# Designs tried in a protein design run: designed miniproteins, single chains, continued (5). Part 74

Each design is a single chain, and the fold is of that chain. pLDDT is the mean over its residues in the fold that is shown.

## One batch from the design tools (miniprotein)

Design m18566
Fold by ESMFold2-Fast:
Structure m18566 (fold): chain A 87 residues (1-87)
Amino acid sequence: MEAEEEVEEAGRRAVEAARRGDAEGVREAGERLREAARRALELADRGEISAARAAGIAIRGVGGIVEAALIARQLGDRESERAALEA
């Protein structure tokens, strides 16, 4: 599976967890996003994907975390907001 697909799925899970007030779900999704982004950068280092593609994947991962943090903040869920920002 492509790292991009992993990042999109993890980002979606982070947003869904934030909407439910599930701080542990946000933290788990954040960890998955970081791992997928790290693998994308490793693939670029090996020449298996372009550096631009790896950067795009990492930026999308950050976007998912930021979106989850904003949703948690709007809902007044300080624990989920903190979990997202610490990811």
Scores: mean pLDDT 77

Design m18567
Fold by ESMFold2-Fast:
Structure m18567 (fold): chain A 56 residues (1-56)
Amino acid sequence: SDAQKLIELGEKVDSPGLVEAGRLMERFPTAEFKRAAQSLISEEDQAKIKKYLEEN
């Protein structure tokens, strides 16, 4: 799932914000919570997530 991929990426890059965002997406898979989770990550981290999801 996208949530699990975010958690794994956050652990890999040692970013607690990405791990927290992924956990929020996993517990509350609504569009509103996806947007809230996105606000916890930087634009640089968002680009890394997008690339990871497109490649994996």
Scores: mean pLDDT 68

Design m18568
Fold by ESMFold2-Fast:
Structure m18568 (fold): chain A 96 residues (1-96)
Amino acid sequence: NPLLYKLENLENGLKNLEEQKREAERVREILDNGVDAYVAYLGRLGVVDPAALTPAQKEALAAQERASVDKELEELDERIKTLKKLIEELKKQIES
């Protein structure tokens, strides 16, 4: 059934977006724990050396990432909402 295959693809797409949202929410939670918590997180990833950064550079990195994560979460929420609507509409077609 081509509709069942399409449904499976949409449901897999939704799972991928929900996983991306969980990762973005995790980064936001780290940011909410403060600038030093975020910089320590980046240090663990090997992205920065926390000891080499000025306080102003740390604040700028955290502010930039917060803006990026907030935008990503807004975009993911809209995409998830749209996919959930498409899945519901397709399920109604399959169930007739």
Scores: mean pLDDT 88

Design m18569
Fold by ESMFold2-Fast:
Structure m18569 (fold): chain A 88 residues (1-88)
Amino acid sequence: MVELVAELLVEQHRGYQAELAGDDAAAAEAEAKIRELATELARRLAEELGLEAPKTPEEAMAFTAETLSKPEYRPVVEEARRLALERL
């Protein structure tokens, strides 16, 4: 879990930097990786919670964001941010 959240944060940062630099190709690549990582995260979170996995990347991104914003996931998100910063 922590590793996937860290990878998602790294790709979000790369996408942001690519947009600032006007690198549309790099921004598109980061967006594709973010969608893939959010889909896998949503699947794992849904399995952990006994819920049905989201069917679209957009639903997966929303589900992941909502779930990780819950207080019980704060330690996971904080550790993931630490790992992401070490990789940037």
Scores: mean pLDDT 82

Design m18570
Fold by ESMFold2-Fast:
Structure m18570 (fold): chain A 77 residues (1-77)
Amino acid sequence: SFFLSAADNIEQMIADELAAGVSELQVYESALGSMASMGLVSVSRFNKLMSIKDPKERTEALRKEVDETLAGLRAAG
C-alpha cells in the first residue's frame, strides 16, 4: 500500500533524525513539510501550523499533526 509505505518511510525518517540529535522542531517541520509535498497534508494546514510564533507550541502542534496523519495513513492502508 502507498499509504503504509509512506507511513513507514516518514516514521523511519523521524526516528533516524531524532537519533542523530536533530531538534524535535526541525524533525517535525521536515516531516510535515514532506507530508505536504506528497499531498498527505494540505499546504494551507502546513502553513497555518508553521505560522505559530512560539517554538514550543509550534513543535507540539506539528508533532500532533504528524502523529494524527500517520495514524490516518495506517487506518487507510
Scores: mean pLDDT 87

Design m18571
Fold by ESMFold2-Fast:
Structure m18571 (fold): chain A 65 residues (1-65)
Amino acid sequence: DAEREEVLKEAIKIFLEHGLSEERARELAQKVVDQGLKMHMSKEQILEVARLEAIRLRNDEIIAA
């Protein structure tokens, strides 16, 4: 689904902007997008969840960030 691919790419970008590696960003973005779509969230809601998760992980002092 093209829409899923698009929101996944945007979620990956959010995690990368918060200092996660490409591999970590892809893994976490995949989980957030799949969960959000399962919960019938909009693209905007999914991306907001990704942003909050990235901030939370950074606050927990992720060594890879």
Scores: mean pLDDT 78

Design m18572
Fold by ESMFold2-Fast:
Parts: structure tokens; C-alpha cells; sequence
Structure m18572 (fold): chain A 73 residues (1-73)
């Protein structure tokens, strides 16, 4: 079971991740994608250490999507 805080964060994540991916696809820039990837990976590590395992896993999946987008540049 997720806490109400985790449920809120997951909903916010889903919306922000979709918006970020749409932005990166519309404005392909290697430096921006690499910077975003670094931030996403760092946040996933911090959240995992804080016990937000489900959110950390979603962030890692998002990081893989950004890595795939980078490979297409």
C-alpha cells in the first residue's frame, strides 16, 4: 500500500514526465537531454534512499526513455 504522499507524488510525476518527454521530443537538444537524464537519475537515487521505491522505479524507467531518445540524435 502507498501512503497518500506517495500517491500524490506519483500523480505529479506522471504529469510532469509526460510534459518533459513531449518538450524534449519537440526541442531535441543533446545537452538538455543529458542534463535532464543526470537530474532524473540523481532524484531516483535520493528517493530510493528515502524509501520511495515505487517512485524511484518510475524515475528509472523515465531515465531509460530519455536514454533511448538520446540514442536517436
Amino acid sequence: ALTPEEERLLAIFDKQAAGTMAYLKKNPNKEVMESTLKRVKGLAEKLEKAGYTALAEKLREFAKEIEELLKKL
Scores: mean pLDDT 82

Design m18573
Fold by ESMFold2-Fast:
Structure m18573 (fold): chain A 70 residues (1-70)
Amino acid sequence: MEVLEKAYEKAKELFKDNPELVELIQKRYDLMKKLLDPNLTPEQRRALLDEIYRLNKEISELMTKILKEK
């Protein structure tokens, strides 16, 4: 948990000028925290992983766009 939280804080600082990217990173962090719940059903876990996959793709695409503009 501490490692994930620290990574999230670091990402917010690095991308503070890109609020949409920060928002996507926040959503991913929340979903990753939900994955740590041992009471999740296999179906719920799969749904969370699918959402994380979609967010990772969105984050990657947005980061690529930001880097290209540099």
Scores: mean pLDDT 76

Design m18574
Fold by ESMFold2-Fast:
Structure m18574 (fold): chain A 77 residues (1-77)
Amino acid sequence: MLTPEQQEVKDLIMELFKRAEEAIKKEKDKEEQEKRLKETKEWAKKLIEWVRKNFPEIAEEFEKEVRERLKRLEELV
């Protein structure tokens, strides 16, 4: 099982992705949707690097889940 700290980090990051998905879905302008997707990819990459540095034991599983969520967001644009 994840430690309470690892679980809190995971939950926070998953909430950020959920908010990003809803923002992209609600955006009516395609250029703004593409911009939001690009910004999400940029901070997601930084988050993967941060998790690798601070929680290496969960980094591989986390990176896989983040990449899957990014792929889902790309399908919305």
Scores: mean pLDDT 78

Design m18575
Fold by ESMFold2-Fast:
Parts: structure tokens; sequence; C-alpha cells
Structure m18575 (fold): chain A 56 residues (1-56)
């Protein structure tokens, strides 16, 4: 399901952010997870996914 896929991507990016030491990315992912709005969480994760895909 879309939300489950985005959450799996978010978990992977958290690991990458920890490896790179990117505190800002870590904070953004944590805030997205804490958001009560599913739309806000999905949008934030999609923005991060788009950024990562461009860098690939």
Amino acid sequence: MLYDEVQERGQQWRQEALDLGDQDIQQRLQQAEQSPDSQARVQEMRNLQRGREVLL
C-alpha cells in the first residue's frame, strides 16, 4: 500500500541520515512521523524520496 511503502522508504532514509550525520534530515523524518496529518507525513516523505531519487 502507498503509505506502507512511503514509511519503508522513510525508515531507509533515517538509516542513511544517521550514517551521513544529517541532523536536519533526521529531524524532518521524526516530525513527519509525529504529525497527526497523514497527508503531511506522506508529502514530507515524498519530498525526501524525490530528492534522493534525483541524487541517485
Scores: mean pLDDT 61

Design m18576
Fold by ESMFold2-Fast:
Structure m18576 (fold): chain A 78 residues (1-78)
Amino acid sequence: SKKVEEQKELLQKVLKLPEENAEALISALEPVEIREVNGKIEITLEDRNGEKYTFYVDDPEPSKILDKIGEFLKKKKE
């Protein structure tokens, strides 16, 4: 979809990820929105209840991003 393509391009540009890694990250997270803010990636996720969570990431390794987001969602902390 156009949204997924735009999100992939932003991850590739800011985090210098290969397209395959950016696509895998988007598929795993299913983000509502991805933005560039002050040279970092801002990711907004929505849970099954429609609640939104926002994270800043500048780490180029997808596994670290996933671990950080997963731990935050489990704990419901900001």
Scores: mean pLDDT 72

Design m18577
Fold by ESMFold2-Fast:
Structure m18577 (fold): chain A 95 residues (1-95)
Amino acid sequence: AISEAYKKYNEEAQDIFDNSKSLEEFLEKLKEAGADEIIITLVELALKKAPPEEQAEALAKLPDPIAQALAEAFRLSAKGAAEAAAEWQAIVDAL
């Protein structure tokens, strides 16, 4: 399910977060660890507090079937997109 993919990306981010001292270091470590382009994109969007529509557009540009499915779900469910955005924002704000 799409929610399961989000949970996985959030768990990967949490592990790196526990070893990071700043937002910039956190993003750099995600990139160094070879984290999925989806997780990197979501963290970057959370850092700039992007609205759900911008998140959907960014994900739609990635050549990944999971990213395409997430973008579609965001377009069809503004509530689902807002909940996902809030989850990523909570991780970023906890740094």
Scores: mean pLDDT 65

Design m18578
Fold by ESMFold2-Fast:
Structure m18578 (fold): chain A 74 residues (1-74)
Amino acid sequence: APSPRERLRALFREGLRLDRKIKEALAAGDTARAEAYFAEFGRVTREARELIRRHAIPEEELEAIAREVEAEEA
């Protein structure tokens, strides 16, 4: 099974991809699709927050994971 940190990295990646999809849907005028992606983004954010809380992941590690994922997805 993936570790909490591996799951968190995957959630950060999913969040960045959803942000791009939301922006694309809004640019296309597809409000219904944008709303669906916003709902999924909310789920991803809540799951990430729960993992951080439950496993007491330090802020420094969160920042490092976020920077790494942003660099990989750029």
Scores: mean pLDDT 86

Design m18579
Fold by ESMFold2-Fast:
Structure m18579 (fold): chain A 83 residues (1-83)
Amino acid sequence: SLESQAIESIQNENALGKAAVSAIYLMFTEKVPEDTVLKALGKLGFDVNVAKVALNYLKKDGYFPAIDTDIVAKIKEAIKELE
């Protein structure tokens, strides 16, 4: 299921899990809208449906593992390219 893929990505700290954590970080610290970060993740080649479930899981738990600054930078660049 999408939920199983999202949870596994976060627990295993794979590329999608790290991207979802970085997206939540940008939503909370820089007030980037959820729709905007999801579009950026899609542009970077991530499954937007799985990413959306991952964002909801992270918002529920309020737990933020170590932030990957390189992934944050890539998401920010993708957001600029949407403009």
Scores: mean pLDDT 81

Design m18580
Fold by ESMFold2-Fast:
Structure m18580 (fold): chain A 88 residues (1-88)
Amino acid sequence: MSPEVARRELEIAEAALPELERLVEEALTKDLSAARLVGIILRIVGEILSLEEALRHLEGEERERAEELIRRLKEMLERLMEEMRRRQ
C-alpha cells in the first residue's frame, strides 16, 4: 500500500465510524438474525484489517489517529462478540 492510499483508507474508515457505531447499537438493542450480526462483524473486521495495513505507511498524528480508530473498532467488535456469546 502507498502512503497516499493509507491516508485515504484512514479517511474512509473515520467517515464510516458513525454508521458502524449505529449498527453496533442496533445489534445490541434489537433481535437481529445471526446472519445480520455476522455481516456487521465482518464489516468491522474488514476496517480493522485495512487500518492495520495502513499503519505500516502512516506516521505522526495520522498514525495516532489510525491506532485510536483501530482501538475503537476492536472495542465495538468485542461488544458484538459478547452479545453473540450471550445469545448461544
Scores: mean pLDDT 84

Design m18581
Fold by ESMFold2-Fast:
Structure m18581 (fold): chain A 99 residues (1-99)
Amino acid sequence: MVEELAKRIYEKALKLLAEMGITPTPESKKLLEEAAYKAAEELSKAKSEKEAQKIVGETGLELYNELSKIVPPEVAYQIALAFARALAEEARKLLEEKK
């Protein structure tokens, strides 16, 4: 379900950030959670790897742009990168389940 997928993306992104030594602020966590939910909704409708890659790129860039308004660009990039990595892995698993 979309909510379960969003939670997996969010939790995996947080784990990746912890491995990178980054502690996101409550505001950054809110943006990350919102991005995870939006990406999960779009991925649930994706029918190909190409569509999934586009969703990863577009939602990652959108998150980076929003984060760069509240944290330094380097931190925003690291958070967006962790999110994109988490999202790409979950997208791969979801597409494998649809075959």
Scores: mean pLDDT 83

Design m18582
Fold by ESMFold2-Fast:
Structure m18582 (fold): chain A 92 residues (1-92)
Amino acid sequence: SVEEAIEEIEESIKKLKSLNAPSVVQKALDIVMEIVERIRRGEKVSRLEIEIARGLLLLAYGVLKAINDPAAEKIKEEVEKIVEALDRLAEA
């Protein structure tokens, strides 16, 4: 459900913040959180906006992998959970 996807995103972002994820990932997470907060306020968020936020998060994660940042392995599970939950939101 939409609520379950939102709760999963919020929990994963909380975990990523506790892991001190690099600033490039933090900036992408802020964009994801803005979308989640807009949905919680009953605002219409387009599928395209959700897909853009998803793409920005994957780009940030991809940069960490490309530079062999050890944080990439540490945050992988939570990034994958957020991406999957965003995909569910985009289909709703």
Scores: mean pLDDT 87

Design m18583
Fold by ESMFold2-Fast:
Structure m18583 (fold): chain A 74 residues (1-74)
Amino acid sequence: MSEAEIMLELAKQLIEQGKYDQAKKTLEELIKKFPKDKKVNAEALKMLSEIYKKQGKYDEAKKLEEKAKKLEEE
């Protein structure tokens, strides 16, 4: 299992526990560590979008979803 996969799993668990600030930091660190991994970045952006939706920031969440979709289409 890669470090990126472990960090994504941790972020999922943090989101499920309502630890949004910690999940956000984990996802931002993941993107910084693996900037060239399109699949990992797309997954991280989708998770960040879900956090923003839970915070009522729907416009920001939509932008993150669009970025993730664009990475998946490449």
Scores: mean pLDDT 82

Design m18584
Fold by ESMFold2-Fast:
Structure m18584 (fold): chain A 73 residues (1-73)
Amino acid sequence: SMEEIRRKAEEVIRSQLPVLTDPNASEEQKREAALHIASALKELGEDELAREVVRLARQGRYQEAAALARKHL
């Protein structure tokens, strides 16, 4: 169901946000977190936001990427 898909996507976003914004996480871990968040956003139909989250993360703008993802929690 869409409700179950939404819940699972939100759970992925909630679990990955701390990694994305953790100053002690490696760049590889932060990139993986951003990709997991983007995949969850795509499942919610938020393709443009998913692309923007990845773009910001690639530029090291993790706080801005996280703020966009939080709009869909």
Scores: mean pLDDT 87

Design m18585
Fold by ESMFold2-Fast:
Structure m18585 (fold): chain A 69 residues (1-69)
Amino acid sequence: LSEEQKEKIKKYLMEKLGASEELAEKAVELFEKTKDSTKVGTLLVVNGVKLSREQGLDLTKFLEEVGGI
């Protein structure tokens, strides 16, 4: 991922989903390494982020769009 793509994902996680900056950074690193939106969603939920079904689907689409998968 480019620096711009990482920042875009970080902002989305913090502003739309309420993730902490530290958690958002870990989620970006996980997505860069795995390209797996499901693993990112799991990381967020395990760390206390509330995800509705709609938010989970939107997150998956957003990560796929930004990550080019």
Scores: mean pLDDT 83

Design m18586
Fold by ESMFold2-Fast:
Structure m18586 (fold): chain A 102 residues (1-102)
Amino acid sequence: SELEEALERLREALLEAGLSEEYAERFIDNLLSYFKSLNISEEQQVEFIELLIDLIRNPSRERAREVVDFLVEIGDPGALVWLEEVGEEGTVELLLRRLLGK
């Protein structure tokens, strides 16, 4: 499936970025739990994963903003509060730390 292929590409991007297999697995598990809590479509899950891959491979404030904008678009009820906090600090670092549990 497209979702399975996107998850495999995400795992590869995390490993290429220097994360251990354990951290990559935890990241993916946390992400899937997050998607389940939001009740979003598989198509939206794939789109979000592609944005994360791009952010991981080419980190920038612009890419981080794309990830945050997507979260707002999919109707995350916490996104507004999260946007305010992340927008004042390091967006990509906070996002990665939250998803990795660090």
Scores: mean pLDDT 71

Design m18587
Fold by ESMFold2-Fast:
Structure m18587 (fold): chain A 71 residues (1-71)
Amino acid sequence: SKTVRELVRNLAKELGLDEKELEELVSSFLNQLGLTLDADARQVRGVLVDVVGHMAGLSEEEATRLVERHI
């Protein structure tokens, strides 16, 4: 399974987003849960969907489909 870091890198490339900005935002939410970017992406699907949807301007359904494709 992919780490959050690997998933963020792949999503940033696919969506044309800044990888470091996406990593920093995701890391901020994961830190509140006691997790790092090396966590299993499957443990934090909700965080990934919310952050990616916000950054890319996607609906919850679109962000969910995209995140699940990369997990």
Scores: mean pLDDT 84

Design m18588
Fold by ESMFold2-Fast:
Structure m18588 (fold): chain A 61 residues (1-61)
Amino acid sequence: SETDREIALLERMLEVLRGYLAELRKQLAATTDPDQKAYLERQIARVEESIRLLEERIAAL
């Protein structure tokens, strides 16, 4: 169905974002530069929010 295709697309987007989040967390753990840490922490927070919104959208379908 169209709904099943939409769910599959959103789940794929969610998987990509979770992979990106994991990579950002690895970079944060490896970083000693305070400016780079602050940048990565902001990016992590933004990606976590995007994941939350996608999870809510999938749950509503």
Scores: mean pLDDT 90

Design m18589
Fold by ESMFold2-Fast:
Structure m18589 (fold): chain A 71 residues (1-71)
Amino acid sequence: MEARRITVETRADGTVKATMELVPADEARAWAEANGEKLPPADARTGVYRRTVPSADPDTTREEIVAWDLP
């Protein structure tokens, strides 16, 4: 199955840019694990994680949200 990754960038002027892409679910899980995120329990309703990521521009806040279906 595929997961969705949404990248949200908020600039100092209040401009918001959102970009969505599809990624393989296994790749999304591996990414969350590699970045020290706690994976949802096996009995969790959804497989979703969220993180703040470094931005090249110090005046820009960047967040990534990844959602996938749990088995």
Scores: mean pLDDT 64

Design m18590
Fold by ESMFold2-Fast:
Parts: C-alpha cells; sequence; structure tokens
Structure m18590 (fold): chain A 105 residues (1-105)
C-alpha cells in the first residue's frame, strides 16, 4: 500500500541517519545553503533550495545504503558509499540552481 511504502522509505532514511549520516547530512545542507547565498539567492530561496537538494540526496543515499546492505556490504562500507552518492546529488543540484540564478541576472 502507499502508506507501507511511505513508512518503508522513512525507515530506510532513519536507518541511514542512525548509521552516522545525520551530522554529515546537516553539514551538506549548511554547505549548500552557504553556496546558494553566495550565488545571490535570498535567504528564503536558499533555505528552500538547500532543503530540496538535501532531501533528494537523502532519497538517493538511503536507496544506495539499502542496496549495498542487501548485497552483504558492511554498515561502514554501505554508509560511506551512500554518503558519496548523497554528496554527488546535492552538489549537482546546487550547481544547477546556481546556474539558474546566474541566468536571472
Amino acid sequence: SLKEKIEQTRAQQQALLDAGARPRVEELRDEALERLLKAGASKQEAERLAKAATDNGMIAGSRTYQALLAQGASREEALERAMEVMRRVVEEEVESYIEHLKERK
């Protein structure tokens, strides 16, 4: 059911956070926010965009984490690979937003 899929997604994201991702996700969001502000986004726009990039990164990272655990990877290996995927997604989205912001000037 849709409710079961939502709960499974939340459980997967929580598992990644509990594995040690929480402070690293917060750091990625802060870095994204700073870059967007420096690129000329308003505080509200930068906060919204940084959250969106981090939320998308969490989805990609949690999927990677679960896939690697299912393949028999250690929690440590799965966490590091998930964080690599999350960082890449966040950086790609922030760069895309910065390009869009520059086009408006």
Scores: mean pLDDT 87

Design m18591
Fold by ESMFold2-Fast:
Structure m18591 (fold): chain A 68 residues (1-68)
Amino acid sequence: GPAEELRERMIRLVEAEEGLPESLKEGAVRAIEISGVSGLAAAHELREAGLVSDETAEEIRRLALELL
């Protein structure tokens, strides 16, 4: 469904983040999978945890807004 499609897009954004170490990418993917909530909350939490760049967090936020 739409939530699953958003998660897949968010995961692809994290995996495409060239400056992020592989271990941090795995952590970010895990956080997206586990959160189960709105992409807005996921983007904020991932950014605060330092698991994604500000640019990636903003893109995740924009994808979340597409479902609202």
Scores: mean pLDDT 67

Design m18592
Fold by ESMFold2-Fast:
Structure m18592 (fold): chain A 119 residues (1-119)
Amino acid sequence: SAAKKEELEKKIREGLREILLEVMSRGESLPLLFLPDFAQYPEFKDLVKEPLSLETILEDIENGKIKTVDEFKEKIEQLHQNYLTLYPEDSEVAKNAKRIYEFAMSKLKELEEEIKKLS
């Protein structure tokens, strides 16, 4: 029904927002929170497919640019890949980006299981 679809869409939007806010609350997320000034750090624009931060992903959820679990998954995967491009693999920043990715994916799996129970 239309009412069930609207309720499901709301649960997805709220669930994605909650996951992202939990990610942003972790100390490991500090280097991923915001995009730097591209005039001082042009590599964050020039060396990556899409400039992303946790703030830009939150904005895309709130603006309705990210509507699905798969769209959110794609953005979190791209954020992780950006940091692997920008930083040495053995750096603390790259390790923290991996930890944030793994945490977000774990929370997303829990949300997917909750969504399946509603369909």
Scores: mean pLDDT 88

Design m18593
Fold by ESMFold2-Fast:
Structure m18593 (fold): chain A 64 residues (1-64)
Amino acid sequence: AAEAYRAGGETIRINLEHHLDAVAQEAAFNRARNVAEKSQDSTAKMIATSAAVSAEIGALAATR
């Protein structure tokens, strides 16, 4: 739903700010995967997966 989408956008922003090193990135990935696996809402699953991908891309970009 729209509310979940907005929450996902906020999560991506926060993850990009805070997950700029390898340990933080790994923690973000594990959190997003657990949310995706346990979520009953397909929208929440999609948002969690997008957040994990964005965190990884951000970390890789920061190390370039």
Scores: mean pLDDT 61

Design m18594
Fold by ESMFold2-Fast:
Structure m18594 (fold): chain A 78 residues (1-78)
Amino acid sequence: AAEEERRRREAVVLIAAALVALREAGGPWSLDQLRAAYRALGVSDAVIAEGERLARDPARVAALLAALDAERAALQAA
């Protein structure tokens, strides 16, 4: 349960970060094409939708990426 919830949180943050990065790169990816790609990888529609909502706030995405990096560092040290 705890591991699945951690992976779900990581997936949401990484999807949001990927969307922000793709928009900043200036090459237009269709949201529908990106959704189809994530679905093909087995990502749930709920996780994709959460990532898309989070991507609307790039500053929050940056803060959550920093928190995720800190959590990963703590897990490697434990």
Scores: mean pLDDT 76

Design m18595
Fold by ESMFold2-Fast:
Structure m18595 (fold): chain A 73 residues (1-73)
Amino acid sequence: GIEEAIRLVEEGLRSLEAGDTEAAIEKLRQARDLTTNERVKRFLEAAIASLEAGRTDLARELAQQAIEELKEL
């Protein structure tokens, strides 16, 4: 549910803080696959793409936006 998706995004952000980009991408993909909300999916997809492009700061901002959108559900 929503709480599990938030937990996975937060775990992804913690992995990113630890320097584990691959673990962060995996957690964000899991959160994306749990949500049916298109706006949340778009923020998570953008965060994943940003990490794949080495844009870590942008990915962090987009993942935080996904958390805020999930909290409004």
Scores: mean pLDDT 88

Design m18596
Fold by ESMFold2-Fast:
Structure m18596 (fold): chain A 93 residues (1-93)
Amino acid sequence: SPIAQVQALLDEILAIAREIDHPGLETLQETAARLLALLQDPSASPRELTIEMFSLTAEVVGLVLHTKDEEVRERVLELHRQVFRLVSQIEEE
C-alpha cells in the first residue's frame, strides 16, 4: 500500500537520524507519527496533510543541516522527495 511505503521511507529517515545522534530525533519521530495517522484517517483534510508535510520538511531540513556527510545528506533528501511524491498522490485520491 502507498501508506506502508511512506512508513518504510519515514522509518529509514528515523534510522539515519538515530545513527547520527540528531538532536531533533524526538520531534522528527512525533511529526512522522502524526503524518502517518493523518494518511490513515479518511476524514483528514488536504490542509491538515499539507501542514504535516511542511512540518516534516522542516524537521528533515534540520537533519540535513546537522549531518556533515554528503552521502547521508543526499540519501535523506531522496527519501524526503519519495515521501512528498507518495503523500501528494494519496491526497489526489
Scores: mean pLDDT 86

Design m18597
Fold by ESMFold2-Fast:
Order: C-alpha cells, then sequence, then structure tokens
Structure m18597 (fold): chain A 76 residues (1-76)
C-alpha cells in the first residue's frame, strides 16, 4: 500500500474515532470541519479501503497508543 494513501486512511480513521458517540463530548467547530473533510476523503476510497478505515477506527478506540506505533512504522 502507498504510504501517502495509508496516511490519509489513518487520518480519516482518527477523525471518525474522535466523532464516535462515546467520545463525542467535544463538538467544536474544528471537529465538525475535520469530520466533513474526512467524509469527503472517504468518498474517494474503495470499498476495501473503507473497511480498512473502519478497522483502524476500532483499533484506535480499543488501543490508540499501539495503533499509533503500528501506523508510524508503516508510514514513517
Amino acid sequence: MEKERLLRMYQVAVVFALAEPAHAEVETPVLARLIERARELEKGFSEEERKLVEELKERILNDPEATHEEMKKQIE
């Protein structure tokens, strides 16, 4: 997978994780704009990439530190 493509998917997954109802105590104008941008980027993703984004979101919600370390090694 292209590193830039994976980075965009990870960024979208992070935004979607922040938007989860259990963590959505902070609805700022900034978060709303990030969600809008993430949804726009997701429209350009394939069905397989959208599934990967959902999996990444779940991993971020379950273990944000381990997920970040894994993604850092793949992207950086």
Scores: mean pLDDT 74

Design m18598
Fold by ESMFold2-Fast:
Structure m18598 (fold): chain A 80 residues (1-80)
Amino acid sequence: NLEELLEKLKTEEPTVEFLTEAYKEILIHMAGEESEEIEEKVKALKKKLEKMSKEEREKFRKDLIETVERMIESEKKLKE
């Protein structure tokens, strides 16, 4: 549920574990299924996030929020 993910992105600490999980959920939602390609992208992101400062992770969280908001808007437009 993208709306639940959006709420978590707004309220949870932007930890490496949380941001990695959120990114995985976004990719699975976009693809409609889990895949090895998604697994590799998630692994690459986790390594990148581990090297980020807290401030950099906060900026990444905002980027994920904008992505999920756009996805929700697109789905609402398709429904009506």
Scores: mean pLDDT 81

Design m18599
Fold by ESMFold2-Fast:
Structure m18599 (fold): chain A 97 residues (1-97)
Amino acid sequence: MKARKEVVEKVIEEVKKLIEEAKKNDTEANREAAKHFEEALEYLKKYLETEDEEYLRKAAEKLEEGLILRYPEEEEGARKAAEAVYYAATNADAYVA
């Protein structure tokens, strides 16, 4: 509950940093990555309003897509990062009831 919200808020801050970094490098891949990160940010905000776990899944998918575009040689790392974000958010309640 509270722990899950705090985890999602931390993820939002990390996604904001990814958007800023992508915008500093004006390439087509970085512009597309920034769009995916902005979509992930919107889904995370919707999760905070609705608590619908489907938005966490959509946020993770968009974050993975953006990371692959920004770090194409790190595709496996990008996938694992997206999974870790989703796992942390969905399992925050396991720590505190």
Scores: mean pLDDT 72

Design m18600
Fold by ESMFold2-Fast:
Structure m18600 (fold): chain A 71 residues (1-71)
Amino acid sequence: MEEISEVTKELIEAVKAGDIKKAKELAERLTKLLEQNPEHSEAWKALGIFYYRLGDRKKAFAYWKKALAAE
């Protein structure tokens, strides 16, 4: 149930596996889903983890702040 939960899980798995190409595609999809469902804290956390692994700490912290606001 809910595409956003499935995409969130897949993004975390792709990041853990080091599949950056798949992680980017999933992150773009998740960002669009969050425009319709901004209260999904786990999805914001997943985006934070993704950007942190890319070395973009400013974006990572911004998304984690959104996750905290969504809980």
Scores: mean pLDDT 82

Design m18601
Fold by ESMFold2-Fast:
Structure m18601 (fold): chain A 78 residues (1-78)
Amino acid sequence: EEEEIKKLIEILQEATKEANSADEFARLVFKKLLGREPTEEEVEEIKDILFNAPKQKSKEEALKYVTERLKELKERVE
């Protein structure tokens, strides 16, 4: 659990450094998380998760929201 969260944070940090757009960020996050190119629908799903993150009460809750949604997506796609 703790190691999984750390890996997700590392993915988000690396994508933030490399991406120049929301689309590029979503593609990089998906690619690092699942090891393949995302479909357009998967890119839109990740963008929706990221768009809803700032609506959380704190940065910690936003990060928890994003990591939980990304775990759900990974489990569904496997």
Scores: mean pLDDT 74

